# Designed miniproteins, single chains, continued (2): the designs that were tried, part 112

Each design is a single chain, and the fold is of that chain. pLDDT is the mean over its residues in the fold that is shown.

## One batch from the design tools (miniprotein)

Design m7887
Fold by ESMFold2-Fast:
Structure m7887 (fold): chain A 70 residues (1-70)
Amino acid sequence: MKEEAIRKWVSESTAAAIRAIGAGESDAAVLRTMADELLRLVETDPEINEYMKDEAEKEAARLRERADAL
């Protein structure tokens, strides 16, 4: 379901961000790691429909834009 996919993304992206912070990565690198994980989840989850993929791509683009602004 849409809500389960969003919860999975939040959980897994948060775990990736925590690992990057623990590794001493910059804020920009943390945001890029979150964007990369979001896109990977969209590619690997067979329940992701076209609408959810478009929304995930928009969020990944926003995370990368924020990283580039730092």
Scores: mean pLDDT 71

Design m7888
Fold by ESMFold2-Fast:
Structure m7888 (fold): chain A 107 residues (1-107)
Amino acid sequence: SEREELRRLTARAQAALDAGDSKGLLAVLRELAELALRSRDPEVREEAVRAIADLLLRAVERGLLTPEQLEEAIKLLEELREAFRDDPVVVAVLELTIAAIRAALAA
């Protein structure tokens, strides 16, 4: 059921991204983060983090997020980085995503 929840949340986030709904996107990304934080399945955790990273990078590329929303996204990614600090692959994905969002804020 967590894999089905992951698929449904990812599809909902993609729909929000496609619709240009930045507020809806961030709300669903928070739900994906909550799934990652509570899941005991390492594959679900990694897939949820990668989905969050991919969706945020696409939103940044499209200029969809306000500066306040970019700051909100950074806080979410920093929360995940701290929670998963013992997973070097997940940390690397999160750090690269944070760096990209910080670059967008500086532009």
Scores: mean pLDDT 89

Design m7889
Fold by ESMFold2-Fast:
Structure m7889 (fold): chain A 95 residues (1-95)
Amino acid sequence: ELEELEKKAAELEAEAARLAQEYHQAVRDGDLERAVALGERLIEVLEELIRTYEELKSVSKDPKLQARAEQLKEEAERTREHLREEVERLRAELE
């Protein structure tokens, strides 16, 4: 089960990276409607990733893996918070 969670985290990390790239491209292109939609999807993926890191921390018996999972969770939470603020600003520009 631990290996399955590690694989899930890697897959979600790859999806988040792809969505982030598309999101930043939409922002650069001035496609605010697409940027908001991509940002919202990226926030959802980050929320799944945060949950997955919490599960990894819960099932791991290795204190080093638990510490790493907590660090990655905190990084994802900070990224989600900044992204929520950015997406809200973009929504305001659409109004």
Scores: mean pLDDT 88

Design m7890
Fold by ESMFold2-Fast:
Structure m7890 (fold): chain A 90 residues (1-90)
Amino acid sequence: SLNEENLRLAERAIELAEKGIELAREAGEEGEMGVVLRGAEETLEAAKEAAEQAREGKAPPVERLVGLTLAAIGEAIEAARLAGKDPALV
């Protein structure tokens, strides 16, 4: 139950991070934005991998899943801000 709830919250946060990265891409993928988007995408992939491991019953430590998920959201928000987009849309 608790593990299922934590996984659902992580999956929702991952979806929000994906939306934030998509919103930031509207500013283009050159120069500084390209570097920021690449970093955000790498963190998002790590968060997705941790969530997949949790789904398969090979759950990483809760701190790792939570940490990667929060980092993915944070990086998506920063990418959206750099793009001049409203972070409330993330």
Scores: mean pLDDT 74

Design m7891
Fold by ESMFold2-Fast:
Structure m7891 (fold): chain A 98 residues (1-98)
Amino acid sequence: SLDDALAALREDGFTASKEELKEIIAEAMAEGMAVAEKSEATQEDAERAHLVAYKTYLEKLAEKNALSKLEAELLALYKESEEAFIEALRARQRAAQA
């Protein structure tokens, strides 16, 4: 739930309210949707839009000093290479499914 997510983030140093977390999620989704609207609506474009939303979410958490070590590493990868960030997320998704 959102309350469970907020509790976990607070353990990582997130000091913002539930309303601020909702705003962060909404801004991240809006950024992803903007990328999707400019695409040809392919599966790859949908994945890219989702990844941009997640990157925006991580950037907003960084502004609140609420990034975990793994999330900070992912955000650093995105700054160096969008492709490296995408590969890292896919690798983590595969590991979680294995």
Scores: mean pLDDT 64

Design m7892
Fold by ESMFold2-Fast:
Structure m7892 (fold): chain A 60 residues (1-60)
Amino acid sequence: MVPFPKVTVVEVEDLEAARDRYEREKGYRLVSRLSSPTADVAVLESPDGKELVVLVQRRP
């Protein structure tokens, strides 16, 4: 097993809905939330700490 978590980037249409589904259906935990001029980002950690999922919602 590698010492670094696996990072997956997923573009979503609704950041809060996607975050809620990952937390409730998959047991992921919110680690960080960032808003930028071009995108909203949420970083989620898997229940076993081996994976990070970066959810990105592009602004129109």
Scores: mean pLDDT 78

Design m7893
Fold by ESMFold2-Fast:
Structure m7893 (fold): chain A 65 residues (1-65)
Amino acid sequence: MPVFDPNALVDMLSRLPLSLDQRKQIIGEELAHHPEAKEALLEAIRRSSLPEEEKQALIDYIRSL
């Protein structure tokens, strides 16, 4: 994808049968390339259909970066 879209990334992650660690790895890699997207990515996760436990773990992970 030529442009990073936090909502598209989170939607993709919610549809794929990925482990929490795999989701963290993908999110961490994307944020390394797009550090300005941190707040938008946090908002996208909060609005996603991911389980609440996974949302909290991903939010905590992003905040630790």
Scores: mean pLDDT 79

Design m7894
Fold by ESMFold2-Fast:
Order: sequence, then structure tokens, then C-alpha cells
Structure m7894 (fold): chain A 104 residues (1-104)
Amino acid sequence: SREEIIKLMEEILDLLSQGVNLAEAEGTPEGLKASMELGALHVGLSTVLVLVKQGKLSDEEVREFLERVIEKLKEIKENFNLSPEMEAVVDEAIEKAKEAIKLV
């Protein structure tokens, strides 16, 4: 349902925020660079979530956006040497995005 998609998108936003906070706490150069990319995804997803809540996006547009979120999160894992804690948060965000796609 639309409400389940919204809930999963809100859970992804929380995980992205958690990843940024972990990177700031750890203070590694790689983690901080990854946090900039996670922050950019958070801004993009926040905007898309507003449009989803207003019913202004098609199912195809929502799916395509979530697929791009998964791709970007995978790129972050490949491009940056993340701590196990940061990697776990990124992996959970990927799984939540996959769950949301199944509902679209």
C-alpha cells in the first residue's frame, strides 16, 4: 500500500541520518566522505517523499527513484572503506528500498 511505501521511505531516511551520525562520531576521512553522499541522498529522498505523500509521483517514478537509491548506496559501499557499523546501516537501507520496490 501507499502507506507502507511511505513508512519504508521514512525508515530509509532514518537509516541515512544514522549513517551520517556514525560517520561524524567515527571521524575517519572515508566515513566523512561517505556521509556527504548519504546526506545528499537524504535530501533527495526527503523531497521525493513529500511528492509521494501528495500523490504526485507515478508508481514507475517511485520505483525508478528507489532503484537509483539502491544503486547509489551500493556505489558508496564500493567507493569508500566503511566501518562495519556504517556498512550495516547502508545494507539495511538497501534492503528497505528493495522492500518498498516490491510494494510499488
Scores: mean pLDDT 90

Design m7895
Fold by ESMFold2-Fast:
Structure m7895 (fold): chain A 116 residues (1-116)
Amino acid sequence: MLEEIKKLVEEGKYEEALRLTIKVAKENGDEFTEILALGVEGLVPLYPEIPLPLGYAATGEYDKAIELLEELTKKYRSPFIYALLGLLYKYMGEEEKAKEYFEKAKAINPGSKELQ
């Protein structure tokens, strides 16, 4: 199933890739990745690279999912990508890294420019 997700991403079918990721997570009983993928559906037009790392997570390859999302932090300074990293690190038991990424997500609050 990961190869089908990769093919959809290569074809530019990012929303279809995320929908397949949700299905794979559900079939594998990975409720955590299913909920994450559902939560980011509206973000795919802004971050077309998100479905692929979640596809890796849905197939149990959380280390690869984290690696790909960390590469995205070099391209996007996004509270949503930092929040995804925080949630994945927390799921992996890496509480200190999870806290670091949640703090980075909080620092990029769109409504806090007047407090900077």
Scores: mean pLDDT 82

Design m7896
Fold by ESMFold2-Fast:
Structure m7896 (fold): chain A 88 residues (1-88)
Amino acid sequence: MKVTVTVKVTAGNADVDVEAYALYEGKRELQARVSLSGVTGPQTVSLTVEIKGPTTIVIDVTAETAVTAQVTSAVHPEASVATRSHQR
């Protein structure tokens, strides 16, 4: 089934990578990636993930500066979402 995750990203003039992973049997599988250039304030991105069944979707947000990320849309009841943000 397909799950759309909407993420709000805030950074101080930086390029930001947003990656969605699905967890299957303890392994992280990359499902979708979006790269944003020159993010100077809050920006919303949507990622579509195809899942085989109930799973956890992990959103990794990476930037050259301090970055924050918040999931703004609820995922289907059979999928949970965790968000991680870090600076390069």
Scores: mean pLDDT 73

Design m7897
Fold by ESMFold2-Fast:
Structure m7897 (fold): chain A 69 residues (1-69)
Amino acid sequence: SEEERRRRYLEGVKAEIETIKEFLKKTNSPEAKEQAKAFLDEMIEEARKRGYPDEVIELLEKAKEEIDS
């Protein structure tokens, strides 16, 4: 179902964001932050191309904003 698919996408995206946050904890540098933001930008582009729910894109954009903060 669409609801089940939406939840699966959200769970997957949350797990990937958590992985990025763990990476930044280990390698807290400007270079690592830029690399993480570039990766998130690619994920946003892919999510838009694949027609993922807006909620998925919002999570990715929020994660990118958090890195800049």
Scores: mean pLDDT 81

Design m7898
Fold by ESMFold2-Fast:
Structure m7898 (fold): chain A 94 residues (1-94)
Amino acid sequence: AATVELPDVVKAKEGEMVKVERTYSGASASDIEWTVERDGKTDTQTVGGKATEFILGTKVEGNTVTLTIKNAKKGDVVTATIKSSGVSKKSVIE
């Protein structure tokens, strides 16, 4: 079965760019979807997708995928989902 791991909390100063790193196994990087939730609005990006309002991009290195968030805000919820299995993990920005 495919797995993905995220820290429960990512510390950042509001208005900064934040990198959220996670390790995955049993899946390809292209099978991974990122979601950033802020003030009831949701931005979604797959690895290699175009920048959105909250997401600048994703980078893959080995078994680690990194999401870069623009203008991070305290309380942002970051979810990484393996699309083929529905397995997901989330972190909160503090």
Scores: mean pLDDT 73

Design m7899
Fold by ESMFold2-Fast:
Structure m7899 (fold): chain A 97 residues (1-97)
Amino acid sequence: SKAAEEATKAAEEAGKSGDGEKGLEASKKGGEGAEALGREGKGASGSAAAGIFGVGTGTSVVLGARAKGEEGKEALEKAKEGTKELAKKATEAARET
């Protein structure tokens, strides 16, 4: 939980500053937060879902920090939709099993 909170804070700071370097740091902390959630979770599917969410969120922050315009907004929106679809499929696969 603490690593996930740090990842969220890093993402907020990157968004406020618009610094690509802070965006990269937020991406790394997103991955660390996903690993921490995976360790706290019960089973491999929980860990995999946390990894997908963490990496997707971090990548979105980096893309948004780099491209500040319509192209940046569009890329960030597509990254969000992709992350939602992967999460939905992972949840459905877990329920079907």
Scores: mean pLDDT 53

Design m7900
Fold by ESMFold2-Fast:
Structure m7900 (fold): chain A 65 residues (1-65)
Amino acid sequence: GGEEGVELLKKGAEGEGSGEDVDKGIELMGKAAKEKGYEYVLELAEKAFGEYGPQVAGLAESAGA
């Protein structure tokens, strides 16, 4: 779900993952936004990324297939 997407994005952003981890994280969060709504993904992103939460949630909504 969306929490898995957050973990992959964090791994990619922290240099422990690859661009593929970031892409997969965005895809999973995009799917979560479609299934549970944007507010659900926004809340997850804000909890994980704080100050950058809304930016991450917006990226996931626009880039997740």
Scores: mean pLDDT 73

Design m7901
Fold by ESMFold2-Fast:
Structure m7901 (fold): chain A 98 residues (1-98)
Amino acid sequence: GVELGKEGARLARRGIEYARAGDAYTGGRLAALAGSLAAQAAEVGKTKESIELAAEAGKLAIEAGVLAVQKAETLEAVTSGTAGALSGIGALFQAENK
């Protein structure tokens, strides 16, 4: 659980950096992967540390996904960014209700 949350947060931070630099395609793809990892971390998390890491990864995936959508020049960037944001929201909601 802990490793999934840490990896999700790491990828989300990279997604934010790419999206801010104008690479919404890479940012969106990283946001989608980060959101998926955050959701998995929230699902399997049973310790306070693993739940807090899942919530952090979820919040960062939402930020990365929203930025990717805002900077998007392709439909793929919009769909990936949206998937990242929605998965991040789901992960955050699940983590906060554990």
Scores: mean pLDDT 82

Design m7902
Fold by ESMFold2-Fast:
Structure m7902 (fold): chain A 76 residues (1-76)
Amino acid sequence: MEAAAEEARRVFLETVARLMAGVPELEDEAEQLALAERLLAAGEAAASAATGMKVTGSLVPDPGGGYRAEVTAEPA
């Protein structure tokens, strides 16, 4: 279980990072939120497909400013 959870987290974070590398900077808050939801969904789908785990991504406020991605992986 632990190895599958780590793999799910890795696939999620790599997928989000890869997609983010191609994204232009957005000033509209609604567009930023819509983009964030799309990136989380893509990361969840990729990680779930790779590991068979139930993967959930979320954005949480970072004390250093902005948001950080958080990911959880659970047995399906």
Scores: mean pLDDT 73

Design m7903
Fold by ESMFold2-Fast:
Structure m7903 (fold): chain A 96 residues (1-96)
Amino acid sequence: SLTEFLRRLKEAGMSLKELVEIAVMSGVSEEHVEEAVKLAEEIYKELSKVLSDEEILEVIAEILELGRKLRLEGKSDEEILEEIKKFVEKKIEEAK
């Protein structure tokens, strides 16, 4: 699974913050990388307040799958980043 792969990357020395950055960046072109990194920093900050490390790994896997799905559907980088933001906001609300 994606979660198993992400757990292996964490075991290899990647931080959860770095994994969130990679997940959000993976779906966008070079011109939107800076915006994606800023979004990823805020996502990690908010998730780390309400979720365990294992729950964050699951959310990272879901972000990767969402980004891939939206890209295959022909969504723009801006639409992909907005949908990732909405998805994370919903996860934070459900964790309260």
Scores: mean pLDDT 85

Design m7904
Fold by ESMFold2-Fast:
Structure m7904 (fold): chain A 58 residues (1-58)
Amino acid sequence: MTFTYDGVELTETASVEVGKATLHEFEAELEDGRVLRVTLAVMPDGSTRVVEAAVLPG
C-alpha cells in the first residue's frame, strides 16, 4: 500500500494489529538522503489517524 504525506509518496514497510486498530508504517527516501517515516492508525470505524511522522537520518 502507498500513502501520500506532505506531497511525498511513501511505501508501506510494516503493518501490525494493535487491539482494535491496525498500524501501518510507511517510509520514503527524501531528496537529501533522509528517510521520512509515517505511522498511520486505521480505526475500526474506517477512520485514519497519523500517530507519528518523523524524518530519520539516511
Scores: mean pLDDT 78

Design m7905
Fold by ESMFold2-Fast:
Structure m7905 (fold): chain A 65 residues (1-65)
Amino acid sequence: MNELELTKATIQLVGMAYGVETEVKEVDGEIEVTLKGDSAARIAEAKKAILEIGEEKGIKVRVYE
């Protein structure tokens, strides 16, 4: 599995773990994530975890709410 596909799968699993509705898209080699849910605190925690994954992998991740 290529690094980008693996990173997208990991982000989706992290969103699910926080109970946040997570939409993951690939745009021009970058990852775009849209987070939706009823808990601002859970969305914030998921966003932080997802951004840290991008930093660790060296892949640009943009998170929208």
Scores: mean pLDDT 81

Design m7906
Fold by ESMFold2-Fast:
Structure m7906 (fold): chain A 74 residues (1-74)
Amino acid sequence: MSISEISLENLRKLLEEAKEKFKDDEELQKKVDEAMRLLDKIENGEATEEEIKEFEKIFKEVFQKLSLYEHKQK
């Protein structure tokens, strides 16, 4: 599985935004850090299929938290 450069930059921006918005959420901070580490592996073409799947799972959870955060702020 390969991800385009644009996709990787967008994913990184979303993770950085989540880290900024959820500074007080220790569990989410750890998940974002793990996802960013996995993203670096994917960008270098060194990620295994299991690592990519784990990244997708964490990213989905982070994205859901961001979506709920936007809902609560409105």
Scores: mean pLDDT 74

Design m7907
Fold by ESMFold2-Fast:
Structure m7907 (fold): chain A 56 residues (1-56)
Amino acid sequence: SSGVEGAKRSYEGAKNAVSSAAARAAAWESQRLADELTGEAKELAEKGYQEGLKKA
């Protein structure tokens, strides 16, 4: 679904962030998606949030 694709993009964005600002933006988007999504999509969004925070 589009939710899973969105969560995947945010996670990949966080993993591939080349700056602290980009990582923070990806973390914020992943957090927002995690609040809206359920199941596996939510778990993926939560991973994106953690990855973004690690690089921020």
Scores: mean pLDDT 77

Design m7908
Fold by ESMFold2-Fast:
Structure m7908 (fold): chain A 82 residues (1-82)
Amino acid sequence: ASEEARLAVIKEAVALVKDAYPQVPQQTLLIAGHRAGSYYQPRLSFEENLDIIGKAVISFLDDPSKAPGPAPTEEDLQTLSK
């Protein structure tokens, strides 16, 4: 489903960013990943979405004020950490 595909891209983007920036706290990465998920485009491939979302995660780590929407819930973060 679309949500399963979106979550898979977010999880991979978070994993890649964590590998590149190991000093960033896990919760901070999950929050950035959740917010970057709003940029997911169902019409694009996994690789295209991974590039878009990965760049958004890095952007939100650099400037959290660019992140759209409200803070994620604990349940939102748990979904990404599986």
Scores: mean pLDDT 78

Design m7909
Fold by ESMFold2-Fast:
Structure m7909 (fold): chain A 83 residues (1-83)
Amino acid sequence: LEEGIRLLRRLGEEHYRKGDYEGAVEAYEAAAVTAAAGGDEERAEEFIEQMRKVLREAGYSEEEIERKIEEARRRVEEAREAA
């Protein structure tokens, strides 16, 4: 739902501003899953890219970033299939 996605985006931005990268990643992942459940695949990918940026800023290795992104994409796919 649009409102849920908007709230999760704001939550992610707020965590990011405070330097809580873990909270930001979790919020953007939840936003991606919510967008996918609503049928908005383009928006889900946008949030996954936001997660990637946050993970890089948090100092995760390239291998860790790709692993976390693959996990998020699997959850997005599951949410789409369940909806």
Scores: mean pLDDT 82

Design m7910
Fold by ESMFold2-Fast:
Structure m7910 (fold): chain A 95 residues (1-95)
Amino acid sequence: SQETLQQALSLAEQALKIIMDIVNENLDKLSDEALQQIGENLGKAMQLRVWRPTDFSSIVDYLQKILDVLKKEVPDKEDEIKKIEDLIDQLKSLS
């Protein structure tokens, strides 16, 4: 439904915002390799959101890869990481 699509896009946008906030606030803690992996997966997730907004499973996959990097590099951001996990889980339920 249109409501389901709007919910999925909102969830993805919320997850992307939290990810970008973590990256911007923790640039000194993130390795060059982590920044590259996050950047590549963010780019792919954002591209799919614009061109194929109904491809939620691929967006979920890219967000999960970013989440795995953040869990490794900034584990002290547990509350923010959990919010991203909860958003990804909600997005999965719509896929």
Scores: mean pLDDT 81

Design m7911
Fold by ESMFold2-Fast:
Structure m7911 (fold): chain A 96 residues (1-96)
Amino acid sequence: MPDPTDEQVEAMLAELERAVAAGEVRPSALVRRLEEYAQTELGIPEGAHTQVLETLLTRPEALALFREVVERALAAGVPEEDRITVRRFETTLASS
């Protein structure tokens, strides 16, 4: 896949901000929302969603929002099944 455009990354950041403002506490639901947005609104194919999400996480603003959702999930006692998704994002966050 070619690298995501700056416009696509900014659009994904805006969607992430909307999801967090709406009170999203489930990392699995957040990821699904972002993947659906990427496919339906930005025309990004399913196989490229991970690369777009990884590029989004290079933005300090996106990292802060993802950390907030992870902290909300842990505080709310989100099930271990959702925590597997959290662990994957924590690994990505730790490398940034």
Scores: mean pLDDT 70

Design m7912
Fold by ESMFold2-Fast:
Structure m7912 (fold): chain A 88 residues (1-88)
Amino acid sequence: EVDEKKLEEAEKRVIESAPDPLDKEFARAVLEAYKALKNKDLETAEEKIEELDKIAEEYEKRGDLEKAEAIREIRDELREALEAVKKK
């Protein structure tokens, strides 16, 4: 199960800190990961979680540590959900 409130709060921090073209890629990756987890498509979920790592690295490289941290929180939440699904 994904903590939707934690995801929403972290996503809000990404969007509200400063607009960046990368915000759309981030939002898309989160939605696709969440959809894959709901559909038990573990391969796609893992790929999208990995994309979030790359997006966080890009924000960090640009000096936006706040957005990078928020995205890593979302990544960790999705990774926990993925591990829970794998156990079933």
Scores: mean pLDDT 75

Design m7913
Fold by ESMFold2-Fast:
Structure m7913 (fold): chain A 66 residues (1-66)
Amino acid sequence: MLTPEEFREYAEKAREEIRKAVPNPRLQAAFDRVIDRLLEAYERGEITPEQAKAILDQLVEAAKAL
């Protein structure tokens, strides 16, 4: 199970991978916004750490598939 600190670190690594995969600044900003909302949902207890991580992994894969 990911702690809130570990999850934030994981999210920041996801942002870095997305920036490397997506050179368009507007698309980078859109992905950052989605990650911000995911972090908010996690902090509010609306999703499990496992669900949050799975969504982050899917966002990184989606960015790499662009």
Scores: mean pLDDT 81

Design m7914
Fold by ESMFold2-Fast:
Structure m7914 (fold): chain A 72 residues (1-72)
Amino acid sequence: MEELKKRYPHLTDRQLATVYLFRALVYRILDNEKEAQEAEDKAIKALERAGDYDEARRLRLLLQGRYDKAPK
């Protein structure tokens, strides 16, 4: 759900994606894979709304495969 967008409607979709990416990083550090994937999915949707399709594709690849600097 878009809880941040509802509370802060003035946030741009790109800024919203950045917040979700920070959440995903925290969850990965804590080894909470499911919650990290959910936050990444929310970031992907925010990037798509912002028209940043290249970054959205990158996040999808991370969700589907590897979670390192580059796909293996």
Scores: mean pLDDT 70

Design m7915
Fold by ESMFold2-Fast:
Structure m7915 (fold): chain A 66 residues (1-66)
Amino acid sequence: DVPTLRAGGNGVKTFDKEKADELWKRYKELREKGEITPEEEVHLLGEMFANSTEEERGKIAAEVEA
């Protein structure tokens, strides 16, 4: 399943909006190029979810499901 919230470890104790934005950009770029694999997509989405608020996670999920 997708990773749950990661609190603690290498400085990730709160949601990191900058990291989530970077991951979203990377995910979108790879998807537009058709180079993203299902495994890579799950990894990127999981990291984005870990670095996003619950509200942002819902928004990300909605866009991915579109």
Scores: mean pLDDT 66

Design m7916
Fold by ESMFold2-Fast:
Structure m7916 (fold): chain A 106 residues (1-106)
Amino acid sequence: MSELDKLAEETIEKLKAEGKEELAQIVRTFYDLVRAAERVLSPEDAERLREIALQAFKDNSLDSLIKALEEMREILRKHAGTSPEARALLEAVDALIEYLRELKEK
């Protein structure tokens, strides 16, 4: 298991133990999006995205997750013009950012 895989799983389990099932699902969705993006990005951008994701899981806050998604959006935007897969991921990331911003106001 990679450090990212381990930290994501530990974060999800911790959130579930705290009764934060919705947030646990959000973290799982973020992890799945990161893994999907790694397959379509350049090796350098994939490595940068892994660093961003690792930091978000270590910080374990809604604000750090939104920040990580915003950085992921900028990386995906560079590829959206030439990759339909990157464009689809960009749309999913934008939707998740908007959802999390709404959730923060709750």
Scores: mean pLDDT 83

Design m7917
Fold by ESMFold2-Fast:
Structure m7917 (fold): chain A 60 residues (1-60)
Amino acid sequence: VEELVEELRRALDEMTKAAKEVIKAQKNGDEKGYQSAVEKMRDAARRIRELRERLRALVA
């Protein structure tokens, strides 16, 4: 359980970091940086969903 909580925390940190990169890329007109940051956000969101499902399975 503790490992899943740590993984969830890391995924949330990655999402926050990617969100900041999206904002920075938008301000700079960096299309490649924007797309890269959006992909990182999608990856983090998918991981958060998977970890939530695993946590639910452990307590159900």
Scores: mean pLDDT 80

Design m7918
Fold by ESMFold2-Fast:
Formats: C-alpha cells, sequence, structure tokens
Structure m7918 (fold): chain A 60 residues (1-60)
C-alpha cells in the first residue's frame, strides 16, 4: 500500500524527529505526533495522518 514508513524519510525529517514521532505514538499521543509532523515537515493534517498510519501499520 501507499503507507510505507519511508514516508517519514521522504518528508525530510531527521532521525531525531522520526524518533520523537515514534515515541509519541508509543505513548498513545497520536494528536501530538500529528502536530509535530505538521510543524516540522509542513504537512496538512490529512497528510500527517497518512504518514502516521503508515508508521503504525509498517513500523510495528
Amino acid sequence: GLGERLAMHDLGLSPEEVAEVVELLRAGRRDEAIALLQRRSGLTPRQAEGALEALERYGG
């Protein structure tokens, strides 16, 4: 599917930023992870949600 974890790499996020998003997801802080992606990568809310769904589905 279109939800590969490579979406984070394609967004130009640093390894530290990716790690922060992953930690927020592990803590169940999904809305904060979305907000971080929007701030760091300039994504829309819909694009940030798609990137997180990719991480949740293919990163686990």
Scores: mean pLDDT 70

Design m7919
Fold by ESMFold2-Fast:
Structure m7919 (fold): chain A 73 residues (1-73)
Amino acid sequence: MDARLEALWEKLKAEVAKNPDDEELVRRKLLEGIAEALGIPLEVLEKLDAENPGEGIKKLLKEYEEEVLRKEA
């Protein structure tokens, strides 16, 4: 559910806030968390991020939200 993904995102944000200078490590943890939440292999997520930095991940999140909302409706 969207709420679960949002909660995971907030949790990862809190982790970032603890080590703001280590944004690269937090970025990788974020990708891993998203991959687990969406049930997508990390390799696929990495390829999307490489092709469209940030935008690929954003599109993936939107597709997940849309699919979940559609099933609930």
Scores: mean pLDDT 62

Design m7920
Fold by ESMFold2-Fast:
Structure m7920 (fold): chain A 74 residues (1-74)
Amino acid sequence: SDKEAALARLEALIEELRRLREEETDPAKQKQLDRIIESLEKAKAELEAETDAAAVLSMARVLEGEVRRFIEEL
């Protein structure tokens, strides 16, 4: 389903962020990565419980865009 595909993309981004966190040596960037990972994990869990598929897709796209921009600016 579109919802399952969106949640899978968020999980892939969480794994990408975790890899970046393992490679990061700057303490300030480590804290930023820890915060974004925690926020995204919580958001994904909330979206898994959401029954409105349109709301899930809308929120997932916003989160995907924000995380992609964060990664590009690291």
Scores: mean pLDDT 86

Design m7921
Fold by ESMFold2-Fast:
Structure m7921 (fold): chain A 68 residues (1-68)
Amino acid sequence: SMLDKILDYTSLKIQAFADEMGHDPRLIPYARDIANSALDAYDAGLSFEEIKKRVEEKIKEAREEFKR
């Protein structure tokens, strides 16, 4: 299903981000925000391509914000 594709993609991207950031537990709220953003976009009727772009944008924002 589309939901399964979104969950798989988002999980893979969050795992890659966690790997990049050394599995710091301070990442947990950022991971939750990224996952929630993807699900909110799905509920709002966005396409899979739009949701992927949203996830990538959220990870970029989280990367910058976490390093502050």
Scores: mean pLDDT 86

